# Designed miniproteins, single chains, continued (4): the designs that were tried, part 12

Each design is a single chain, and the fold is of that chain. pLDDT is the mean over its residues in the fold that is shown.

## One batch from the design tools (miniprotein)

Design m12411
Fold by ESMFold2-Fast:
Structure m12411 (fold): chain A 85 residues (1-85)
Amino acid sequence: MTDEDKRKELLEKLGLTEEELKELTERRAAGDEEARRELGKLTAKAAALKYGLEELAKKLIEAIENKDWKKAEEIAKEIEKKIEE
């Protein structure tokens, strides 16, 4: 199993398309803050819809809107931990 296969399974669980996440992930890796913002919003929406993490999703979007990247990263890690469970 490759990292590509693992990513595909995660995207399927979140209900997100591979195309949507790949473009934003590549741009974020290149240092594009706008792509980082959009990726965070997609993660928040997916977490709320698939895992009922509505409160954390709202907090993540709020932190992104306020450009509080430290808080956004912290909330994103919390969402990731809950999804892993």
Scores: mean pLDDT 70

Design m12412
Fold by ESMFold2-Fast:
Structure m12412 (fold): chain A 72 residues (1-72)
Amino acid sequence: SLEEQGRRYEELGREAERAGDYATAAEYFKKASLYYQQAAEQSKDPEKAKELEERAEELQRRAVRAMNLAAA
């Protein structure tokens, strides 16, 4: 599922972040965000859609932060 793909890339992003590979972490967090966003768009449950959308936004913020760290 899209949600499962989101979780997979989120975990890969966290692993890259722990390893100090911020460029790779940013890429994985961006992918995770996109999958959660698509899962939210396809959800017929408004509460579930909101939860997935908020998770996508948080991961997008983490991706931006990781990109800034990689550029420093």
Scores: mean pLDDT 89

Design m12413
Fold by ESMFold2-Fast:
Structure m12413 (fold): chain A 57 residues (1-57)
Amino acid sequence: MSEKQKLEAEAAILALAVYIKFKGDKEAEEKIREANRLLEEGRVEEAVKLLRETYES
């Protein structure tokens, strides 16, 4: 599995974790949408970083 595929999988797992932890939080939902946009642009590393920082909040 490539580095990019590993990061994409990590992003998906982190997005779900953020969604569960911050259920109903508008700020968290906004950050998940921003991370999805980064993934669509191929900016996978930045998406993972954003989701990880959000989860740690």
Scores: mean pLDDT 80

Design m12414
Fold by ESMFold2-Fast:
Structure m12414 (fold): chain A 64 residues (1-64)
Amino acid sequence: MKLIALVGADTLELAEKAGKEAVERFGADEYIPLAGMSSEQARELARKLAAETGADVGLVGAKA
């Protein structure tokens, strides 16, 4: 079973950094950086990914 971290931030660079931290701290198998995406869009994507892949999906917010 996979654990995927969806990381929302104002910039792609911040999302990438927070995604790497999520992999290290949560033991996530993958991370997906989301720059310029709203919290609502991120939640819908997380729900869809969990349903399609059977993975556990966590949401991580990175603020500037």
Scores: mean pLDDT 74

Design m12415
Fold by ESMFold2-Fast:
Structure m12415 (fold): chain A 77 residues (1-77)
Amino acid sequence: QTFVQNVLEAVKKLEEKYKPKYIVVSAVNTTAGRANNKTLITGLEKMGYKTVYENSGGIPGGISGDNIYNITVLEKV
């Protein structure tokens, strides 16, 4: 998806110029959110980042309860 591709390209440019030690990713725990998160994390791992922390939580949606978020912290290895 264009959004994930744009984010990865932006992070690649930031990594080359500023070399951030940590990247924090927040994703909605829906099927689409999980797929986008997996693609983003995989792209970051290919750039030399490793997941060092993961936690799941959030506010249940009043209608479906699908509004649960995952927070992932990655560190440059």
Scores: mean pLDDT 69

Design m12416
Fold by ESMFold2-Fast:
Structure m12416 (fold): chain A 134 residues (1-134)
Amino acid sequence: MSDHLKEKALEIAKLVEEGNEEEAKKILEELEEEFKEEPSDDLAFVLSLGYLLVGDYVNATAYSSKIKSEKVKNLLLALLYAKMGLNEQAQAKVDALGEFAEEASEIVELIQKGDYVTAVKKAYDLYLQILETE
């Protein structure tokens, strides 16, 4: 993931926490155009994460499904289920992460509390750790 994508993910999280979902969606639309021109797992991760934060379940699921890493997909699905209040489904996806389950569980709790900026920072770091093991 580039520093640019990390900065965009954090900006989306901050806007959602501030209740400015329209501005967050504008950033997501710009990232979707980038994805159409040059698809990448990094962009799919940020798009899935951003869409789940704004409550767009359909787009969050669509972008998570485009990622090659099953562990990264399970991380995003855990966060998506947590955002939807589907705690049993979220836990099943956390458990599927094995060695990363404890870190993923912490991020799930942050999503449930509405601390999206901290959740996105930790999710980004965990995404990089997962890719280093593959």
Scores: mean pLDDT 87

Design m12417
Fold by ESMFold2-Fast:
Structure m12417 (fold): chain A 61 residues (1-61)
Amino acid sequence: AKEYVELGEKYKDKDPEKAEEYFRQAAILAGRAGRAGTVDPEAGKGAKLYGEFVQEKEGLK
């Protein structure tokens, strides 16, 4: 999860399409970890960043 968040942040300025894919994968892993009862703050952060990234990219304020 954390690795995908870092890659998404790294690529969001250079390759937003790749960044969106990495953030999406982080969000999927966060959902899986939550269901397994594992509390991982970085996994939750990935899901939040993906939502914020999509909203910002689409101009949804």
Scores: mean pLDDT 65

Design m12418
Fold by ESMFold2-Fast:
Structure m12418 (fold): chain A 60 residues (1-60)
Amino acid sequence: PPSPEVMELEIEASMKLMEAAVLEIEASREKDPEKREKLLREAEELRREAARLEAEAAAL
């Protein structure tokens, strides 16, 4: 079984990926190009954060 540290990082990464997916769905429904772009940038940042957490977990 994974260590508690690895599990915490994986859970946090999964939560950020879920938040990114929600923002991407909101962006797909947003008709204002500026608001859509903002939502997509926020989702992209969350995916980058998740990737960093996954990399940290993989290094342990």
Scores: mean pLDDT 87

Design m12419
Fold by ESMFold2-Fast:
Structure m12419 (fold): chain A 78 residues (1-78)
Amino acid sequence: LEEEAERLGEELEEALAAGDSERAKELARRLAETALAAGAPQAAVDAGLQLLLIIADAVAEGKTSDEEKKAALAAYLA
């Protein structure tokens, strides 16, 4: 589960860097499912997913910095 979460996190970071909002949203949802399966609290997973979905939309509009993307991903995976 941790290994799969790391892989999904790396793919999500690549999708965000490429501005692929749809791919980023798909990967964010898969990370949420993996976190829930690993026993993460529902509220924390929901909050992290909502933040990542907002960032994915902002990336498609060219508004999100790399620092903001990395901070959100780090918060979600912590």
Scores: mean pLDDT 71

Design m12420
Fold by ESMFold2-Fast:
Structure m12420 (fold): chain A 65 residues (1-65)
Amino acid sequence: GADEAAAALRADPAAARAAEDAGVRSSTVNGHDPETARQVAARELARRTGVPLTGEDVAAAGRIL
C-alpha cells in the first residue's frame, strides 16, 4: 500500500530517483498520460525494491513524503 511505497522511497533514494526518471521519460519521451506514467514509475520502483506496488500506491506515498 501507500505506507509500503513511502517506506521504499525513503529507504532507497536511488530506486526512488530511477522510478521518477522512468515516469518522466514515459510522459515526455513516449507521450504517455499521467496515469500510465505513474504505472511505469511504480513498476520500476517494484522491480528495484522487490515490493509489489501500484501506481496509486506510489502517487499516495508522494503526497505523504
Scores: mean pLDDT 74

Design m12421
Fold by ESMFold2-Fast:
Structure m12421 (fold): chain A 61 residues (1-61)
Amino acid sequence: MEREAAILVTAAYLQAVGARLEGKFDEADKALELVRKAIETPDPEEQMKLAKEAIDVASKA
């Protein structure tokens, strides 16, 4: 995994966990699903895109 993609995926995961701790379960679950999809993709550009989407979902919660 590219370092930038790995950093974004990690940030997305932490944001999703934070949202869940705040009781925003629907947004947290959506963000976690995007993180899982990012980890499964072999394309670093798609990984970064999915991680950014996960961060956006979690932060809007």
Scores: mean pLDDT 79

Design m12422
Fold by ESMFold2-Fast:
Parts: structure tokens; C-alpha cells; sequence
Structure m12422 (fold): chain A 79 residues (1-79)
């Protein structure tokens, strides 16, 4: 079930700023300009589903832990 995670923290007035930050993060993950633009639009619209799909695409092709600017933390504990 989709969850409005982005809209919970992103206000209409702050949506553009948050979209800029997420755009930069996606670029760090290797997302294209069009994917960054689509992700920004999804953040502004509060469309968690569309944003999650775009984020998953970007992360899936990103270099492995090379970019320390990314918020992903490698797990040290096994399953």
C-alpha cells in the first residue's frame, strides 16, 4: 500500500527545495536529467508511488557505495 512519505515532510512552499535535494541525490546515483525532472515532479505532487519507482530505477544502476553522499548505509550485520 502506497504511503505519502514525501508529502508528510514536504509542504507546497518547501516542495521545490526538497525536490532539488532529491534531484541531486538521484544524480549522484546516476539518474538521467529526465528521471531527475520526473522525480522532482513526483515530490512536488506528493506521488510516493511514482517517486519510489523512479528512485528504485536510479538506485538499481548506481555505482556500489562509491558515492558517500548517498544516504544508503551498508549493513554490517548478516541476516
Amino acid sequence: EPRPLLTTRVRAGDAADVAEVWGAILRAYGASDEEVAAARAAVIAGDDVAFAELLERAVARAPEREVDAAGSVPATEPV
Scores: mean pLDDT 61

Design m12423
Fold by ESMFold2-Fast:
Structure m12423 (fold): chain A 104 residues (1-104)
Amino acid sequence: GGRQALALSNVTLALGYLKEALRLAKELGNEELVEQIEKAIEHVEQAREALEKGDTEAARQHLEEALEYLKKALELAKELGNKELVKQIEEAIRAVERALKALE
């Protein structure tokens, strides 16, 4: 349905932002930030797989877990003062939140 397609589209957008955020975090050498972003990516990818199987409950749970890792990553990115990294993480958070709203 349109809501599941919208959720999948936003999950795909979130992965794009997160892969760029991960690249930037690795260039900065901040291991804790890299770990938080990698955990967020793992959960967003599991949400994508759940959506492809029609399991909206599993998708929701994985997206909620991803948000917790992304909130931690955002705080670390803000402390580092890297505006590009903050922007990529904020865009990823917005995409995950849009995916969750589509699944409500």
Scores: mean pLDDT 91

Design m12424
Fold by ESMFold2-Fast:
Structure m12424 (fold): chain A 70 residues (1-70)
Amino acid sequence: MVTVIVLAKSSQVKDDIPEEMEAELLGINFEDIQVGDIIKFRTAESDKVYTAEVVEVDRENKTLKVLVLE
């Protein structure tokens, strides 16, 4: 699990998304993530899969700041 901080969401995303959540990354390891990557993650609370653009990576705290696209 990694911490995901949502900076903004696309106007097409109608879901109520928390500003900070624990998430499971899908199809990528945290170590391989770079700024500008499009990632998919799932939250423990909703089991919903989100698609997001990575805008900041905090490698020491395992935290991603993202823009949610879908």
Scores: mean pLDDT 80

Design m12425
Fold by ESMFold2-Fast:
Structure m12425 (fold): chain A 59 residues (1-59)
Amino acid sequence: VIHQVAKKETAEALEKAKAVLSEEELKKLRDAGEQLIKDPFNKEAQETMRELLKKAGIK
């Protein structure tokens, strides 16, 4: 299922981000990811996720 693929990609991105982001940034990234799982159209969570993944070098 395509939704399961998207969730796996998010989980993999989070693991990569853990290697380069601070603990505070990781908490924000996890919170944003949780928000997007509940509401994929949450713009604030989308922006937070995108910025933190960009800092981690994930494109």
Scores: mean pLDDT 70

Design m12426
Fold by ESMFold2-Fast:
Structure m12426 (fold): chain A 68 residues (1-68)
Amino acid sequence: SITLQLIGLTLRLMGDERFEVTLNKDDTIVIKSTLSEEEARRLAEELRKEYPQFDVTVEGNTITITPK
C-alpha cells in the first residue's frame, strides 16, 4: 500500500543524520536536510525515478513528497 511505502522511505531516511524527516497526517513527507540546493535537487530527481507514484518537489534544501 502507499502508506507502507511511505513508512519504509521514512525509516530509511531517519537513519541518516543529514535528514530531518516528518510524516504528516495527510501522507506528506517533508525532508529537511543539510544538503546544498543542488544536492537536494539531485536527490529529488533520484526519488522521482525510484517512486514514480509520488510527487517530489524541492525548495532550497527541503524535499516534499506527496501521493499523486
Scores: mean pLDDT 75

Design m12427
Fold by ESMFold2-Fast:
Structure m12427 (fold): chain A 60 residues (1-60)
Amino acid sequence: MSAEEIAKKAAELVEKLIKEGASDDEIAKKVSEFLRSLKPTDEQTAAATEAIVKVKEELS
């Protein structure tokens, strides 16, 4: 899975959870579980983090 694919999936997961009214703790837990399952590289982790921050800023 590419860094772009991981970033997209992480962003989609966060957006879905925010729209469902999930707490910040629940979002953090779900994102952590997703990233942990993929054992991402530093590049993939950075891309996912940037995508998550953008989604949170847009929906806040």
Scores: mean pLDDT 78

Design m12428
Fold by ESMFold2-Fast:
Structure m12428 (fold): chain A 83 residues (1-83)
Amino acid sequence: SAEEIREEVEKLKKRAEEIMKDPNMSEEEKKELRELMEKYVREIEELVEKGDLEGAEKKVLLLQFHLIAYEAEVFLRRRQKER
């Protein structure tokens, strides 16, 4: 449903904010992540408005994959600093 998609987007926004708080992220990477979030959130909202809930859900999944990649990179950088 549109409500479930919106709830998932809010969770993804919170995950992105946590990634951007990490000291292992550069300011350039934080800017790129902010721009990525803005683009995907806009595209998802447009699809929901058009009633394309399947398209919106696919876009949410793609954004989830991007955030998983950022979270993995942060995890790896933390491990590197632990030696």
Scores: mean pLDDT 85

Design m12429
Fold by ESMFold2-Fast:
Structure m12429 (fold): chain A 61 residues (1-61)
Amino acid sequence: MEKLEKDIDEGIGLIAAGVARTTLSPKEAVEFLRKMAEKMKKDGKDEAAEVLEEAARELEE
């Protein structure tokens, strides 16, 4: 279980960083990240959801 949690956190971080840095529209990036966070939370991956929400907040500022 521990290894899976670490892999998930790393994967989510990579996705968030890629979307945030590569997107041409901050608004679209925020929408994408927020939707992913909601899906992760629904799947019981609260830690992954928090990472995605944090990335979305950074783009909104």
Scores: mean pLDDT 68

Design m12430
Fold by ESMFold2-Fast:
Structure m12430 (fold): chain A 56 residues (1-56)
Amino acid sequence: SGRETAVARLIALGYSQREIGEILNISVSTVSRHIRRLFRKWGVSSREELARKTRE
């Protein structure tokens, strides 16, 4: 869950999946998997919705 929260915050700040992978020292595919889990946990269907939800 800590990684998922970190990914959500970095998306809200406008970072790309590649940049998030570099910041967290994980693969881009791992970042993508965390994003998919966040979509399900937060009931959102896009990166834009996820970023909005994180900033609200």
Scores: mean pLDDT 78

Design m12431
Fold by ESMFold2-Fast:
Structure m12431 (fold): chain A 55 residues (1-55)
Amino acid sequence: SKRLEEFKKLMDGTFELHERMLKKQGKTISDEEKEQAKKQRDIVIASLEKRLEEE
């Protein structure tokens, strides 16, 4: 589904933008925060995939 691919790109782009913004401010995202963000992204995408399959 084009919509699912768009959601994946949006999620990945949002995280990348957030990381870049923090880096510009001299801040870093911890490895724990990165892992938590990946897990949360996977959960959200799995939920969206399930909803789109029901359409």
Scores: mean pLDDT 76

Design m12432
Fold by ESMFold2-Fast:
Structure m12432 (fold): chain A 62 residues (1-62)
Amino acid sequence: SYEEALKRMLKELGKKTGLSEEEILEIIKKVLAGEITVKEAAEKLGVDEYYVEIAVELYKKA
């Protein structure tokens, strides 16, 4: 399911960033709300924009 895929993505991002799944989810929600850009979220997380774009799409479909 998209919900399971999102949970798996948050876990992988947590491993890459050292942030909690909840902190990562907050950043993804800010992108969806238009408060920050995909680029700014990627910079905050220290990951490629591609990971942020996937996480946003999975969140929208979950």
Scores: mean pLDDT 83

Design m12433
Fold by ESMFold2-Fast:
Structure m12433 (fold): chain A 56 residues (1-56)
Amino acid sequence: MEEEVQKLVEKAKEALENGDYDTAIEYARKALDLDPDNVEARKILGEAILKKAEAT
């Protein structure tokens, strides 16, 4: 379970670095579905939402 969450977090980070905020939000939400208390996933989700709002 933790390994799966870690992979989703890494994919969300890669999407953020590529400017693909929708994909970053999707993977971060999947990570939080598995581990709602995951601080890193929550941080990535917030960052992706903020960046998407700034871009639109």
Scores: mean pLDDT 80

Design m12434
Fold by ESMFold2-Fast:
Order: structure tokens, then C-alpha cells, then sequence
Structure m12434 (fold): chain A 73 residues (1-73)
């Protein structure tokens, strides 16, 4: 289904980011939380639009947190 493909694609991108930022525990935690929320959306049979809206918002949140972490050190 399109919903399944959207979730799988988002999780794949998050796993790639997790590998890239594996030395930053706070970023890894945020990515793991995003994966958990995507799996929750899968169980709730969320629409493709809901999945994409969640992905866009969470990607912005991860970027903000990454910027905060990098600015501290």
C-alpha cells in the first residue's frame, strides 16, 4: 500500500540519519522516537498525508535539535 511504502521510506531515511549521527546520543534518541511514532502510525492505519505531515514536522524538530547540540560544543 502507499501508506506502507511511505512509512518504510521514512524509517529507511531515519535509519540512515541514525548511522550518520551515531556519535550524538541526543540525535539518535530523537530518531528512535520518530521511528516509534511511525510504527504507531502504521498500527493506526494513518493516511499517506498524515504520515508525510508527521515526517515533515519531525524532520524540522530533528534539524533544530541537531543545530542546538552542535552550537553547544
Amino acid sequence: SEEEKAIDGAIEKLEELKEKYKDYPEVVKLIEEAIEELEKLRKEKASVEEIKEFWDKYFEEINKKLEEILKKE
Scores: mean pLDDT 78

Design m12435
Fold by ESMFold2-Fast:
Parts: structure tokens; C-alpha cells; sequence
Structure m12435 (fold): chain A 93 residues (1-93)
């Protein structure tokens, strides 16, 4: 693996750890950085889904919906993003 691939993998892992421990602000920052630094990554759709999940946990339903829609624009077969989009829309009501 290249240095760039190692940086991508480390940034991804740090974002997952932040989300897992409930530090949603740090998870959001790390995945937004991931999308800025690695815009053509095959993990792009998953990063958008994880951003949506973090915003959903913070109760920021409009942002969660936006990110889930962006993830589905890239991968319309993503069942997790579809389910979470519906959850965010229901919680916004």
C-alpha cells in the first residue's frame, strides 16, 4: 500500500472509532476531511452514509437527510442508507 492509501485507511479508522465512542462531532469532522482529501475513493458513498448517521445521532435531521440522499445518488442500492433516510424523515416530522 502507498502512503496515500495508509493515510486514507487511518483517517477512515479514526472516523469509525469516533462514531463508536459517541464522539459524533469528531466523526463528522474526520469523514468530511476524508471526502475532501479522497473525493474519488470507492468508500465515498459509505463516508456520506456515515456522515448522515452522525448527524442523525445529533438530531440534525435535515443534514442527515441531505447526506443519505447524496450517498444514494452514488449507490442507489445501499439498503442501509435507504433505511436511515426513512428514519431521519420520520424523526423530522
Amino acid sequence: PSEEQLEEDVLWALGEIAYAIGDYDTAIRLYEEFLRRFPDSPRRAEALTLLGKAYLKKGEYDKAIEYFQRALDIDPTNEEAKKLLKEAEEKKK
Scores: mean pLDDT 85

Design m12436
Fold by ESMFold2-Fast:
Structure m12436 (fold): chain A 62 residues (1-62)
Amino acid sequence: SDLEDGVKLGQELVKKLREEGYSEEEIREFLSNREKTRKELEKIAKEKGYSEKAVEIALQLL
């Protein structure tokens, strides 16, 4: 479902940021920039085959 995909997509973004060395505070700052967050979610979605609807759901959940 788009909701399940959106949850997974949001989790994948946070995981990627942690793996790249972002602290929890830096992740919160990253996610507060909604345009930057959408762009990164769109990249992951294209790589993993998630829909644009899943991107919008992930953005709302973050």
Scores: mean pLDDT 85

Design m12437
Fold by ESMFold2-Fast:
Structure m12437 (fold): chain A 59 residues (1-59)
Amino acid sequence: MEELIKKANEAIERGAQALREGRTDEAVKAFMEAANYALKAGKQDEVVERIRKAVEEAR
């Protein structure tokens, strides 16, 4: 289960980087992967909060 959260966090970081580079499609794909890992791990709320913060930081 911890492996899934780690993969979700890695995907969030990739999405944030893609947003900074203006690669919106790649960012969306990465955030979707993060959400999928979170759902499987039962940690949806935690990962959604991290995605929200990553998007705010990429502004």
Scores: mean pLDDT 76

Design m12440
Fold by ESMFold2-Fast:
Parts: structure tokens; C-alpha cells; sequence
Structure m12440 (fold): chain A 58 residues (1-58)
């Protein structure tokens, strides 16, 4: 169903965001610029996931 596909896409985006945040934490003490870039990318994935889930609720 459409709702199932939206949920799957949101779950995938959230997984990518979590992976990016874990990478950012690893770089945070060594390369704060790269850590900031990874966190910004994670924020975009989290926002996309939130929008997908909100769409499914409508």
C-alpha cells in the first residue's frame, strides 16, 4: 500500500540519518568541519523522514 511504502521510505531515511550522526560523532573531536557537514546532512534526512511520515498521516 502507499502508506506502507511511505513508512518504509521514512524508516530508510531515518537509518541514513542515524548512520551520518554516528560518523559525525567519530569525526567531532578530529575534524569539526566534517562533523558539522555530516550533522547537516543527517538533519536533512530526518526532516525528509518526518515529512514522509506526516504525509502518511494525512
Amino acid sequence: SVKENIKKNADELEKKAAELRAQADTYGQIDPVKAAELRAEADRYETAAKNYRKGAES
Scores: mean pLDDT 82

Design m12441
Fold by ESMFold2-Fast:
Structure m12441 (fold): chain A 55 residues (1-55)
Amino acid sequence: SGAALARALLERFVPDGARAWELVEAGASPEEIAAATGLSVRQARGVLRLVETLG
């Protein structure tokens, strides 16, 4: 599934990829993802866009 691929890519691109994935599944905003993971808001938006594209 696209979700499994998105999760695998997050774990590869982001040191806290599993946490980022959990927040995406919870419907978190880019700002919430950035605050929880240490990513920039721009990077968090990229994460959401990747998941949307692959899901």
Scores: mean pLDDT 78

Design m12442
Fold by ESMFold2-Fast:
Structure m12442 (fold): chain A 85 residues (1-85)
Amino acid sequence: MGKVYKDESDLEFKDEVFESSLFKDVSNAKFIDSKFIKSGFIDSKDIKFYDSEFIDSVFKDNDFSKSEFKDVKFIDSEYIDNDFS
């Protein structure tokens, strides 16, 4: 069963697998060595992803202008109305 993270901040996860999970209105979160399967990030900002993998996942309406993606792999994943500036 998928996990839902809503209106949360200052989150840190390491070596986690998220399946069918939703991250909505999340800010200032860090994910290290984590895998996301059929998961979504919506209306989220200031997220850091290190050594992480996204499979069949969706990113929608996020503000990634202050976000960091290092050594991240995206497989069959969609980006809709995100800001990477």
Scores: mean pLDDT 84

Design m12444
Fold by ESMFold2-Fast:
Structure m12444 (fold): chain A 73 residues (1-73)
Amino acid sequence: MKEIEEKIKELKKRIEEEIAKGEPVLQERLENTSDPSLVPEFLESFEETLKERIKEAIEDVKEKILEEIKKLE
């Protein structure tokens, strides 16, 4: 149980770090553009990048959790 809780905490921290990395890049793009029609593209790009990084983090943690569950059998 404690190991699973620790992995979930690690995942939360990793997600927060990815958001912290992506947010300044998105802000910089928004500040450097005078064309509001590009805003949806910047938001989609940010969302896709964040989704991929979060997906990788979830997959890593999921495999570790599944391994712990298998040990309980």
Scores: mean pLDDT 74

Design m12445
Fold by ESMFold2-Fast:
Structure m12445 (fold): chain A 89 residues (1-89)
Amino acid sequence: EEEEKLEKELEEALEKNKDDPVAQRHFRSNYLARLIARRILESTAKALAEILYKHEQGDETVPERSVRLARAALESGDELLKKEYEKLK
């Protein structure tokens, strides 16, 4: 579970940096940002995968900006998008 992994990573980072309150605040802020981003991405992973698939099938109505964004997300190693995209092939 990705959220459980993020929580574990935060816990380990806080324990490793227990004497550094500045680092701890940074890790907590980063954790929250990543959690929110992942929740949003989960809701849109299928839509982004469909954009890539339709573009590959020659659908000229797909906006170029949307294709570029979806491709960048896939290339960044987004596992949710990758899984949804592979299902469409």
Scores: mean pLDDT 75

Design m12446
Fold by ESMFold2-Fast:
Structure m12446 (fold): chain A 82 residues (1-82)
Amino acid sequence: SMAEAEELRKQGLELYKQENYKEAAELFERALKLDPSAETYVHLAASYLKLKNVEKAIEYFRRALELEPDNVGVQQLLAMLE
């Protein structure tokens, strides 16, 4: 459900703020399976950058841009990671 996806996103953000990036990524992946959103793809990509997985970060930033092509911040990040 959307409510379950929102709760997973909130818990993922809490873990991300605590620098628990692996656990944050797992919750964001679960949220995306319920409700794909550009914001959640950005948080998942950011989590993978912190985990030094640049390949997955690029993949998920690209998915975020597919949903929101005008996201200048994500465009700039991808240009730097290419």
Scores: mean pLDDT 89

Design m12447
Fold by ESMFold2-Fast:
Parts: structure tokens; C-alpha cells; sequence
Structure m12447 (fold): chain A 58 residues (1-58)
């Protein structure tokens, strides 16, 4: 629960800092889809990947 919340919050901040990074945005959107589907481990992975990609673009 806490890891999912933290990953989502960090992904939102990262996407806001790199708004033109389509790859980071796609991973953030996939994270939201997996979260809605109840696949929490996949959601966390995609949120963390979104953060990783966005940070490397900065």
C-alpha cells in the first residue's frame, strides 16, 4: 500500500518535471491501468520505471 502510493506520487512529480517525455508518460499511464485492474505489483513497476526514465531525461 505505502509503496504503491509513494511510487504514484513520485511518478506524478517526475512526469510534471518532464512533460514531453512520452516514454515516462506511457509508463505512468500503464501504472494507472494496472492499479485499476488490481495488478498492484505491475502498477508499482510501471510507476517506478516512469520515475527512472523522467529523471534520466532531466
Amino acid sequence: KDRLKKAREEAIKAVEQAPYNSEAMEHYELGLEYRQAGKLDEAIRHFEESVRIAKKAL
Scores: mean pLDDT 75

Design m12448
Fold by ESMFold2-Fast:
Structure m12448 (fold): chain A 102 residues (1-102)
Amino acid sequence: EAKELMLKLIGMILRLIGAMFEIEQGRNDTAIEELKAVIEELQELMTQVSIPEARGLLQQAIDHLQEAIRAIEAGDNDTAIEHIRQAQRKLLEASEVILTES
């Protein structure tokens, strides 16, 4: 159970690496679609997470991904990449909490 949640979070981190690559290649629309898909999956995943600290970290990751989308739409790709990196850090922290508290 906890390991399955961790693997889903790691999968999302890998998809965020893909989104950063799309931004670097100038495929901003593709990057936005991927970020929106990750946000939707994180919102769904939060329904399975009962640990308050982990839920807070997942929400922070969602907030950073939403800021990344806004930055891409504003033409600020460097800020978008930084927000994606912050989201990745929050997902890693959430996975650690889930493994520790489960």
Scores: mean pLDDT 87

